# Designs tried in a protein design run: designed miniproteins, single chains, continued (6). Part 9

Each design is a single chain, and the fold is of that chain. pLDDT is the mean over its residues in the fold that is shown.

## One batch from the design tools (miniprotein)

Design m20298
Fold by ESMFold2-Fast:
Structure m20298 (fold): chain A 66 residues (1-66)
Amino acid sequence: MAEEVRETILKSGDSPVTRAVAEAVARAVEEGNYELAKELVENAKATGLISEEAAEEALRLIEEAE
């Protein structure tokens, strides 16, 4: 789950910022902090740091892990 979420976010791009978001979200999922994971994805989507498609897929994976 955490690795799949990381890979999904990285499909948005290979910038250092996108990688940092992917790592932060994956860590939150790994720690069981699904609320933080969702917040990080929503914030990244709102600020244009990740694509809408990647954000929707990441949120779906996080919801399945809850």
Scores: mean pLDDT 80

Design m20299
Fold by ESMFold2-Fast:
Structure m20299 (fold): chain A 93 residues (1-93)
Amino acid sequence: SMEEARKLFEKGLYYMKQKKYEEAVKYLEEAISLLPEDDPLLAKALDALGEAYFKLGEYEKAIEYYEKALSLDPDNVVTKAKLEEAKEKLKAS
């Protein structure tokens, strides 16, 4: 349901703030699984999941989810900047 997806998304963001990135991933993946393709929350959830993977050093996964977020919201300059940073981190690793 939309209400469950929103609560899971908010819980994911709460764990992001606490720097508990593995927990954030779990809740954000659950939120994404409940969101329809045309829901504007989906792009935000994908961006947040990409950031959680980035914080875990999982740069290839971060890139994947930022690209998915940009496919839904191509003008999001913040997500584009995060994608570029993740690509630079992968190149430096």
Scores: mean pLDDT 89

Design m20300
Fold by ESMFold2-Fast:
Parts: sequence; C-alpha cells; structure tokens
Structure m20300 (fold): chain A 60 residues (1-60)
Amino acid sequence: MEKEIEELRKQAEELRALSEELFKKAQEDPENRIDYLIEGGVAYAEAERLLAKAKELEEK
C-alpha cells in the first residue's frame, strides 16, 4: 500500500531537485536562461501535483 505513495514522493523529489538545479542554471547561464526557467517551472508544477496526490493517498 505504501509503494505507490513512495513512488509519487520519489518522483516529486526528483522533479523538485531538477527544478532547483534548472533555476540555478538559469542564474548562471543567461544565454539559456529562458529554457531553464521554462523547464524548471514545468518540473516544479509537476512535483507539486505529485506531492499533493501522495499526501492525499497517505492520509486517506
């Protein structure tokens, strides 16, 4: 019963880490900033969705 919740949490953590790395790269690489910001934003939004779903399943 915890496998699906754990999988969602792991995916969310990976996406949050990815978004943070991409936002960092956006600060360091102005030439590719827009691409990093777009990809980072998408990754962050997906991570939030997965995390919210995992929390709902964890409680009920």
Scores: mean pLDDT 80

Design m20301
Fold by ESMFold2-Fast:
Structure m20301 (fold): chain A 52 residues (1-52)
Amino acid sequence: MPEDIAGEAFRKLLEEGYSKEDASLAVNRFVDKAKSADELVEQSKRWLEENG
């Protein structure tokens, strides 16, 4: 849903210039571990910088 943590983090990653595929993969990796969209974005960006 647009209001869920994963959806919000995905949109923020797209605004930062990440591809839809990379943003989706990173978000799905960490969604169960993050407590907020901002935390999920931070974890996703770290993973993308190390693996993308």
Scores: mean pLDDT 77

Design m20302
Fold by ESMFold2-Fast:
Structure m20302 (fold): chain A 55 residues (1-55)
Amino acid sequence: SDKELEELRRRIEEAIERHVEYLRSQGVPDEEIEEVRKRMERQGEARLEELRKAL
């Protein structure tokens, strides 16, 4: 259902933001953080697509 997709999307977005904030606090360069963000976003999209097909 749409609610399950919205909930998963919200959790993915929260996880990405928390991880990005953590990396910044550790002094990781912005360029590296951007690459990590892109990778996490792609992984999140794949998870959402799999859930959509299962619903």
Scores: mean pLDDT 85

Design m20303
Fold by ESMFold2-Fast:
Structure m20303 (fold): chain A 63 residues (1-63)
Amino acid sequence: SAVAARAAELERLTADLPEEVRRQLELAQSLIESGWVEAARRLLDRLRARHPEAEAAIDFVEA
């Protein structure tokens, strides 16, 4: 399914990232799904600043 394919791609993009970064990305995704777009944006902006290596995964979550 499209949902399973998207989850697998996010897992692949985050496989080598720190656990804390993966948890923040999961939280941001949940916030977006709940309509808390501004809270998710602030979280992702801070994450991008602290972890430039996570940029591809962050961009994927924002898309």
Scores: mean pLDDT 81

Design m20304
Fold by ESMFold2-Fast:
Structure m20304 (fold): chain A 104 residues (1-104)
Amino acid sequence: DLEKIEEFIEKLEKDGTPLNLALAKLLRGLVEQGDLDVAEQIVEMYEEAKKAGLSDEDLNLVVSLWLQYLLGYISLEEILATLRKLGNEKGAKLFEEQYKKVNK
């Protein structure tokens, strides 16, 4: 859904926080390269992390790790182990829920 991704990018750019500006630039790059599926998954993870009440720091970490997973750089098992070791149980649970959605 290109229109929803573009609207989301505009919202991030208007908010103007360093995290949101970096995410907007990343999403624009994914759209330009035709990686709409990856862009949609990043938007969905961001929205779920915000709904779960994650801090900006935890939200940035979760979105960054999800991108690395989608690009094949790290496994889900490695992400979950890392997040739990850091005490980020909300992030770990969010990854498990999102993984189930995209694999079922």
Scores: mean pLDDT 78

Design m20305
Fold by ESMFold2-Fast:
Structure m20305 (fold): chain A 98 residues (1-98)
Amino acid sequence: SELKQAQSNAARSLIAEGQRYLKQGKYEQAVEYYQGAIRYAENVPEMKALALRNLGQAYFKAGKYEEAIKAYQEALKLQPENKRAQQNLAQAKSKLAA
C-alpha cells in the first residue's frame, strides 16, 4: 500500500539519521530518531524490528542497559529468530548481572 511504503520510507530515513548521531557518540539524539522511526513503522513489523534493534544499541552504548534490554525484547517479539538481537540482549543482560 502507498501508506505502508511512505511509513517505511520515513522510518528508514529516521533510522539513517539516528545511525549518524550514534556514530558521533550522540546517543540521546540517536534515541530520539529511532523512537520516531518506531512510530512511523508501527504497522510495518520488519521496519519496526529494525528500529527497535537500533534503539537497543543506542541505549546500550549510552550505558542504559535496562532500556536496551526492553528494546531488544520488543524486537525479538517481532523477529524471535534474529540472532543479532538475541546476542545483543544477552550482552545487555550480562552488563546488569556483573
Scores: mean pLDDT 90

Design m20306
Fold by ESMFold2-Fast:
Structure m20306 (fold): chain A 60 residues (1-60)
Amino acid sequence: SMLKKKIEEIKREALERVKRAKTREERQQVLLETANKLLELGLSDEEVSRAVAEIVREAR
């Protein structure tokens, strides 16, 4: 679906931005912006929390 593709695009862009971030504050800002984008797409708080956790794990 188009929604699934958009979610994966947002997650991919967020992962790249987190990996490029130089400070904790920059990483937090990327994750906050990503969470807001996913909420705007209609994801639940639980789905957003899982997506953010996945990005954080992948960036390690």
Scores: mean pLDDT 87

Design m20307
Fold by ESMFold2-Fast:
Structure m20307 (fold): chain A 86 residues (1-86)
Amino acid sequence: MDEIIDYRMETQGLEREVIEKSLKLAEEYLREAEKYAKEGKLEKVLELAKKVIEDLKEDPTTGAATALRLIGIVIDEEIKKRKAEK
């Protein structure tokens, strides 16, 4: 993990504390999104994807990666729903 943080500090000019804070917020968003997905609230997961980009604007790489993971959760739940119809 530290090697990735150091690489991002050097390539993106971000401070370690900013990256660590962003990663912690990203994990909180992912946990909330998983809860909404289990409840069938996929629209709320998409709203979180938009919000995480805005909230993590100081670390846009983590924001974008997290938003893509949230969209992936929505896609996975839709696939599971379609498979259950078989």
Scores: mean pLDDT 74

Design m20308
Fold by ESMFold2-Fast:
Structure m20308 (fold): chain A 57 residues (1-57)
Amino acid sequence: MEEKLKKLDEIAEKFGLSPEARAQLRQTLEDHPDLDIESLEKMIERGLADAAAVRAA
């Protein structure tokens, strides 16, 4: 669990996430302890790509 939280903070810094987004992701990891951090990182990358495409409209 602690290792996942450290990696979450690294991912949040990598993507420039707000403190609110960090808190939301931390809550998600606490609610889903079986969730792989690699899967979470890929979901964030996909979500950001999709959000960028939508915001271009």
Scores: mean pLDDT 72

Design m20309
Fold by ESMFold2-Fast:
Structure m20309 (fold): chain A 64 residues (1-64)
Amino acid sequence: SAEEIEKLRKEIEELKEELKEVEEKLKEAEKAGDKKTAARLAVVRAILKGAISFLEELIKKLEE
């Protein structure tokens, strides 16, 4: 339904904001030479990107 699609779009927007924050923190960690923090943030970034892609594909299928 349109209501479910709008809810999913809101979740995607929230995840995209989290991804932006993680990417900024990752850049800072890399610049500081904090390899452990950079590695952890790279994993979190990959998970967020995967979640966003999954939800975007789900919306595509629900709109068709």
Scores: mean pLDDT 88

Design m20310
Fold by ESMFold2-Fast:
Structure m20310 (fold): chain A 60 residues (1-60)
Amino acid sequence: SMEEERKEVIRETALKLRAIGLAIDKALETGDWSVIEEASKRILAAKSIEELEELVEELE
């Protein structure tokens, strides 16, 4: 349904925002700016919500 598709888009967007936020926090803590570059590449390459969830788990 259109309602389910909308919820999926919102969840995908939320995961992307969370991943970038976590990457920024880690970069600030460690001084390793490559974490932001790598997270950005993985977000752009992600083809599923599961890949975004995996990225968030790795950054936590």
Scores: mean pLDDT 85

Design m20311
Fold by ESMFold2-Fast:
Order: structure tokens, then sequence, then C-alpha cells
Structure m20311 (fold): chain A 118 residues (1-118)
């Protein structure tokens, strides 16, 4: 898999773990979602640097937007996991919903970057 495909796979896993963790109030699943979101972020950042080095500025810009959304998703998932550990399942769900919105935005930007690469 190239770096964009790896980012898409990790982002999909983060979303699945986040949904399961929020539904079950399971802080461990939310922590695993954080790790997958950070994995997707690393792949997106590597892809952005490669696109920039290759002079594909449009793809590089889309990949930087994807990386920013993945960073925000990881931060919200970390807050969700902490809320779940404290038994605040309502806040855990609210933070997870915001994280899922950011993962969805990241996936759209990753898809646009993939299409912009010649």
Amino acid sequence: LDEIDAALEAAAEAMRLAKEGAEKGDAKLLEEAVEKAREALRHAERAARAAEAAGVDEAAAELREAAEHLREAAEYLEKAAEAAKKGDLKKAKEYTERAIEHISEAVEHLGRARRALL
C-alpha cells in the first residue's frame, strides 16, 4: 500500500473503534482509536512531504488538510477516552462524535489527494 492507502485504512479502523468504544463506554477501545488516528496522521504527513518534494502542490495541500483533521480527531478521541475512564459517558460520546466528523473530513481530503496524483 502507498502512504495514502495506509492512511485511509488506519482512518477507517479509527472510526470503527471509536464507534464501538462510544457505544460500549469502553475507554480501551477509544485509546485504540487514538492510536489508529495517530497512525493515519503519520501516513498522511509522510504522503504530504512526498507530494511536496514531487512538486504536486494540490495533492500536498489536500494531504496537509487531512493531517490537520486527523490530529484533531486524535485529540478528541483522547478526551473521549479520558471522559469514559471517569464514567462520563455523555461527554465520551460527544467527543467521539466530533472525532468521527474530523475523520470523515480527513478521508475526503485523502481521497482528493489520491485523485490529484498523476
Scores: mean pLDDT 90

Design m20312
Fold by ESMFold2-Fast:
Structure m20312 (fold): chain A 71 residues (1-71)
Amino acid sequence: SKEELIKKAEEYKKKGKEAFEAGKYLEAEEYYQKAVELYKKAGVRDENYKEALKNMMESSVEVLKEVVLSL
């Protein structure tokens, strides 16, 4: 159901936040990406969707920063 998809998106968003706070930026990016996909599948583009998308992008920036610093 649409409501079940939203609930799963919220769970992945929470896991993404936990991973980000632990400095696990690649894991955070993957969790936030799953949340974004589930919100899109549910047809939801509210503040929660936008927050997940923003946090996914911020996680991606941190991953790229780690790669650049290793060069």
Scores: mean pLDDT 87

Design m20313
Fold by ESMFold2-Fast:
Structure m20313 (fold): chain A 63 residues (1-63)
Amino acid sequence: MTIASMGVKVATELLGNEEAARLFEEALEEVRKKNPDASEGQQLHMAGLRMIDRATEALEKRE
């Protein structure tokens, strides 16, 4: 929760609420499909990291 929350907050500040929410939902769904045996907390953590990667890529496109 905590790490995922930090990632969401940072992405929201940089990309806006709507885009950040969409990226997190996409990341969480993909993580759950690839890691069905992982704990809910672990899936949320991985989704947060995935979202940060996506947000970084989006920011690079803003150059």
Scores: mean pLDDT 70

Design m20314
Fold by ESMFold2-Fast:
Structure m20314 (fold): chain A 58 residues (1-58)
Amino acid sequence: MKVRVVEDYEGKNEEELTLKKGELVEILEVVDEYYVKVKSLETGKEGLVPKYVLEEAK
């Protein structure tokens, strides 16, 4: 499922992905209540991001 990033996010470690507001990502898996694993459609990189930086996945 493709969703849009609603806030810029800078990855805090190698497991997290840095995303720019307005880019599209593919949700790969929901890891927990706070984090999802996504793939950036701009860069092809995969990583964890907080759910709050993504739009509603509907």
Scores: mean pLDDT 77

Design m20315
Fold by ESMFold2-Fast:
Structure m20315 (fold): chain A 85 residues (1-85)
Amino acid sequence: AEELIKKAEEALKAGKYEEARRLAEEALEKAGEKDARALAILARALLGLGKYEEAIEYAEKALAEDPKNVRAQLSLLLARSELAV
């Protein structure tokens, strides 16, 4: 699980959003659906893929587990700004 989270963070840094999404999803399956780091990485990957509604959902889940997660806070802000009317 920890190794998958690190690989997902590396994929995000490289702009490989589909790979980051897959690795974060695998980490959630192994670590449990409440892993704030994996949820935040998934939200950021979804944001990079233009999946704003899903990015909001997973960022909110990450913040429910860790309210101080900066990645989740930024992903939520950016995804909401894209959907703002």
Scores: mean pLDDT 82

Design m20316
Fold by ESMFold2-Fast:
Structure m20316 (fold): chain A 65 residues (1-65)
Amino acid sequence: SLEERLKKALEDAEKAAKGAAKATFGSDDVTVKVELVGDEIVVTVTTPKGTATATAPASMFGVEV
């Protein structure tokens, strides 16, 4: 359940990032990488026009121990 919720959150973040990048940069060629690094979720969006990275604590997504 925890693993499923985290996986869904990562998938939702990837989808949102791709949509936002397409709307902002007007490009269909967007690569999104989502990683869990320790207690942080790292989202990297790469487009032909540039790269952007955003981080958020995994605890913000209601991950129970």
Scores: mean pLDDT 68

Design m20317
Fold by ESMFold2-Fast:
Structure m20317 (fold): chain A 75 residues (1-75)
Amino acid sequence: SDARAHIAKAQELLRKDPNDRENRLRAVEELLKAQEITDPELAEKVRRKREETGGDPDKIFEFMNELVREDTKRR
């Protein structure tokens, strides 16, 4: 599905250079697109986390990655 393509793109970006801030930001954007397709509630949580952290990509990425893993295993 389209959502899986976004998740795959995020994983590819992280595998190429996990410490590159731009790749990490792009991965966050791709994961957010996947969440909007599969689970709008998770997308809303990510938006709130982004606002809470002042756009800190590391904190947002960690939060999104945890939500995606939990959603995949629990739902």
Scores: mean pLDDT 70

Design m20318
Fold by ESMFold2-Fast:
Structure m20318 (fold): chain A 79 residues (1-79)
Amino acid sequence: MDELAAEAIERAAELGKELGLSEEVVEALREAAEALRAGDWERAAELLERAAELTSEEEKEKLLKAIAEAQRWLAEALA
């Protein structure tokens, strides 16, 4: 389960990069995925909060789109 959640966040980071999210936001998402793979849910939550804090209002729509696509992928992987 942690691996699937981590892969979903990695997919959000990749799509976010394509949509033009800042390098800091993309890196925070990638680090959160690595924390999840290690089973460190506390660190993953901190990194996801950091990614949200680093996201500007203009970038928020891009982040939400990336998350929505990652959630669709995760739902299909679990079905």
Scores: mean pLDDT 80

Design m20319
Fold by ESMFold2-Fast:
Structure m20319 (fold): chain A 68 residues (1-68)
Amino acid sequence: DAEKKLKEGEELFKEGKLEEAKKYYLEAIKLDPDYAKAWKKLGEVLEAMGELKEAKEYYEKAKELDPE
């Protein structure tokens, strides 16, 4: 369930567990590669980790999937 993985990742992100949050967001994307919110959340966790170039790529992917 992609939504469940996303919610678990969001909780971990709030706790500052960035690597664990990233893992759950990646699992959400594996379950639903068109889940724009999961790509956006992956960008947010990478930005928090200082991985700014990678974060930008995932934000662009999220925008591509949800252009409206």
Scores: mean pLDDT 82

Design m20320
Fold by ESMFold2-Fast:
Structure m20320 (fold): chain A 101 residues (1-101)
Amino acid sequence: SLVEELERLARELLALLEEGLARVPPERRAEFAALVEEARRLLEQLLEALRAGDLETALEYFERLLGVLARLLELMSPELADRVQALVGEMIRLLSEAVAA
């Protein structure tokens, strides 16, 4: 299902963000950790909206998530940033298909 696929992608995304947190310079770690926690909350709210069948609300949380991820990507290595962007691209495709259905 769409929810199951997005739950998988959310888990993979959070794992990459935790890897980024472990690798970020000590002086940026608190900022990075706060953004990861915000991303986790937005992903949880996105998935709850999808389970409720509220695609419009899910898309609003996804747009807010993209803003948080943009800030995280500035703090990440290029290798991790590329992997995060690939997962985000997969999430965009799945959500776009849901909107078109």
Scores: mean pLDDT 89

Design m20321
Fold by ESMFold2-Fast:
Structure m20321 (fold): chain A 71 residues (1-71)
Amino acid sequence: EREAYQAVARAAGELAEEINRLMKEGKFDEAQKLLDERVPALRAAVEALGGRLHVTQEGDKVTLTLEFPAA
């Protein structure tokens, strides 16, 4: 279980980093395509672990937040 949480957290972090790099470069269409392609699978993995994935955009920054029920 712990290893699975760390795996999805790492995947979310890597995806957020790549998206934010594209956003910083002004490649908004590529960033949106990456979100559309990768977020559904990541959301399914997080939900399979009893969690929730939030995707928020503030200006040119995208944040992927993993929320799990109280420990």
Scores: mean pLDDT 77

Design m20322
Fold by ESMFold2-Fast:
Structure m20322 (fold): chain A 65 residues (1-65)
Amino acid sequence: SSKERRAVQLLTAAGIAYIAGDKELAAELVREAAELLGASPEQTEEAVKAFLEGDFKKAYELLKS
C-alpha cells in the first residue's frame, strides 16, 4: 500500500539518521512510521528501543504487528 511504502521510506531515513549519530531524529522517524502503520503506543516504543539498539529487523517486525 502507499502507507507501507511511506513507512519504509521513513524507516530508511531513520537508519541514515542513526548512522549519522542523530538518534533523536531516528527515534522521531520511527515513531512517525509506527503512527502511519497503526502500531500501538507500546509496540511503537519497543520498536524505537530496538531501532536505537541497531536491531532494525526487530523494529520493522514490531511495527507490522
Scores: mean pLDDT 86

Design m20323
Fold by ESMFold2-Fast:
Structure m20323 (fold): chain A 66 residues (1-66)
Amino acid sequence: SLEEEARRHAREGVEAWQKGDYKKAIEHFRRAAELYEKLDTPWSREQAEALREMAEAFAKKAGLPE
């Protein structure tokens, strides 16, 4: 399901960040947000926004473009 795929990407993003692969982590968080946005529920839209904000914050910390 889209939810399961989104959750997997979010988890892989955390794991990549912990390993110091900041670019990979941000890519996973952005992908998770895209998948949640494809769901049309208030809950999934909120999840997508949170993940997008996290990716942007991490990009700034890592010195990567947003």
Scores: mean pLDDT 80

Design m20324
Fold by ESMFold2-Fast:
Structure m20324 (fold): chain A 55 residues (1-55)
Amino acid sequence: MEKVEELKKLFDEAHELARKIREAQAAGDTERVQKLAKELNEVSKKITELLEELR
């Protein structure tokens, strides 16, 4: 199913964003943390929506 591949890609993107957020936090870059957190929230919403569609 196409949605399963999309879900896997979204999980990979979420992991990358989480890693970048940790790096930005360590650097004290609050602006970068806020931007990355918004992107992670959007990815999380898409994951939830796809999981609900697959049910």
Scores: mean pLDDT 81

Design m20326
Fold by ESMFold2-Fast:
Structure m20326 (fold): chain A 80 residues (1-80)
Amino acid sequence: MLEEALKHYEEGVKALKAGDYQKAVEHFERAIKLFEEAGAPDEFLARVYQLLAEAYYKLGDNEKAIEYSKKAEELMRRTL
């Protein structure tokens, strides 16, 4: 599961850099689900949630962007 989660994370980053924001969202949402199922550290989840928020912001979905940015902040606070 972690290997599959990492592949989706990498594909999401690649899509985000290419301007394929909808594809980035799809890959990051899949990566988050797989990372959560695998018990990945909150630090990794926070990073993916931040990138998901950026992708939603680029799509013009400010509500989703704010929602996922807040989730990333909560996860980052747990790692301190």
Scores: mean pLDDT 83

Design m20327
Fold by ESMFold2-Fast:
Structure m20327 (fold): chain A 71 residues (1-71)
Amino acid sequence: SAAEQAYELGKQYYAEGRLREAAAAYESAIAQDPENWQAWYNLGVVLKEIGREEEAEEYFKKALELDPNFP
C-alpha cells in the first residue's frame, strides 16, 4: 500500500541519515494510515535527532495511545 511504501521509505531515509526526508516520508505514512503507531514513534525519533525534543515526546505519547503495550 501507499502507507507501507511511505513507512519503508522513511526507514530507509533515516538509515541514510536523511532526517528531513525521513520525517516527510513518516508524515506521509501517518496521513495514509494514522493507526500506524510505528510511524508515529519513528517520526518522534527523527524529531529528537533534529533537537525538537518536546515535539518528539508528543509523538511518542501518540504512539503509546495507539499501542498501550509499546515499551
Scores: mean pLDDT 85

Design m20328
Fold by ESMFold2-Fast:
Structure m20328 (fold): chain A 69 residues (1-69)
Amino acid sequence: MPEEGEILVALVEIYRALFKLGLKRNVSKEDLEELKKMVEKLYQRAVETGNEEAARLAREILEEIDKAL
């Protein structure tokens, strides 16, 4: 479904923006770990639905979160 794919990309971009804002505000480690779990779920869904763009973006965010933890 095209709409589902577009929503997945939009959700990943929203979490990316939240992550960047969190880094600027020195968000807690617990909040970063919660964000990571949410992005991991989006990555899983992107892979399962064949959404390569959402999967790539989610993986990039996960790598950046791991560097911040």
Scores: mean pLDDT 78

Design m20329
Fold by ESMFold2-Fast:
Structure m20329 (fold): chain A 63 residues (1-63)
Amino acid sequence: SSARKKEMQAEIEKKIKVLEEQRKILETSLREAEAKGDEDRARVIRIALENTKKMIEELKKMK
């Protein structure tokens, strides 16, 4: 139904906003890890950041 579609779109938009905020936090954490020379931490954060970006792209395709 039209109402259900609008509800799903609103939920997707909210999820995208949460993931965009998580992406910003991860980008900041990555800069900190790189500045500290913590390559193990930086590697883990880069993986999390790539996964977050992919999730955002997938959700945007659903809109």
Scores: mean pLDDT 86

Design m20330
Fold by ESMFold2-Fast:
Structure m20330 (fold): chain A 78 residues (1-78)
Amino acid sequence: AEENLKKGRELYKKLQYDEAISYFEKAIKEDPNNADAYLELGEVYYLKGQEEKAREYFKKAIELDPNNQKAKEMLEKL
């Protein structure tokens, strides 16, 4: 999970969003309780203009980590 999350973040910084999504999805498959992976997926979908998918992932991140202020703020913008 940690390796896939790290690779996803590196690809996200390079603006390679589709590849970043693939690695964040792998991180979730390895650890379905990884709130950070759901937050990162929400951010990527938001930047791709896929607001409904972003909303779903931000809600999941908040379910797993109710103190995730960033996910809450991003959800309010949608």
Scores: mean pLDDT 83

Design m20331
Fold by ESMFold2-Fast:
Structure m20331 (fold): chain A 70 residues (1-70)
Amino acid sequence: MKTKELAEKIRKAGEENEEYKEVLYQAADALLTAAAQGKSFEEAAEMAIKMAEQQDKKAGEIMRKIKEEL
């Protein structure tokens, strides 16, 4: 399950980067919520990444890198 794998990797990145932990955890939750609402993996991921970028550009960059490595 791509969405669950991305969410777990984002949470792990938050644990490794305490400064961005809250933003990344919120983004992982938003990702799972969007997927549960019927959004495609690509749509859910892009929405979550944009939400993180609006709060902190570096958090968004971390998420984009993780998604690209999937």
Scores: mean pLDDT 83

Design m20332
Fold by ESMFold2-Fast:
Structure m20332 (fold): chain A 68 residues (1-68)
Amino acid sequence: KEKAEEYIKKARDALEAGNYQEAVFYASKALGLDPENAEAWRILAEAMEGLGLTGSAEYFRKKAEELE
């Protein structure tokens, strides 16, 4: 979980900077280590929305909600 949290921080930083592709990369890494991390799914959803991939964003948002 420590390494997953590191990737989540990097994903958050990338999302805040508007680097959506990088946010997807790090959020995906975090989910590989901790697939039940709702924050990582939420970051994926926001990054996908930023990329214009609305369908993917909706799917990942639902995943985050299921884990709350």
Scores: mean pLDDT 82

Design m20334
Fold by ESMFold2-Fast:
Structure m20334 (fold): chain A 83 residues (1-83)
Amino acid sequence: MEEAEKLVEKGKELFSQGKLEEAKELYRKAIELDPNNAEAWYNLGLVLDKLGKTEEAIKYYEKAAKLGNQIAKEMLKILKKKA
């Protein structure tokens, strides 16, 4: 069975190719397998932001930041300053 980390890596590959919907599905599956995977929460936030769902993305960045993702903490500072 695929591990959450492998799904995150494959999702990052799809995201880099502009396959946002496919990347989103892999990140969602990674979170279902490991809800404490901070990188999966952060990357799903990135996909949602790129799809124009910025308010939803902020919630995912907040979850990633609470789980210790430093990049998500930085993104929240930037997004809150743009308002």
Scores: mean pLDDT 82

Design m20335
Fold by ESMFold2-Fast:
Structure m20335 (fold): chain A 70 residues (1-70)
Amino acid sequence: SAEARELVERALEALRAGDVETAAELLRQAHKLTTDPAARAAIASALRELEERGDVEGALRNLEQALKLL
């Protein structure tokens, strides 16, 4: 959906600015609005990379893949 795509784009900008907390909140909202299974899985993976592993670079790669599917 357009709303999910916008939230993912905003989350990418937040991560590039170093705002992990804002990015995680935007991604939780995007995950709830995403119906495509592959895009939803990529968003979930990005959230795990941020919340469980602290891997910002891994999260960025997953979100760039999600945008190709949204």
Scores: mean pLDDT 84

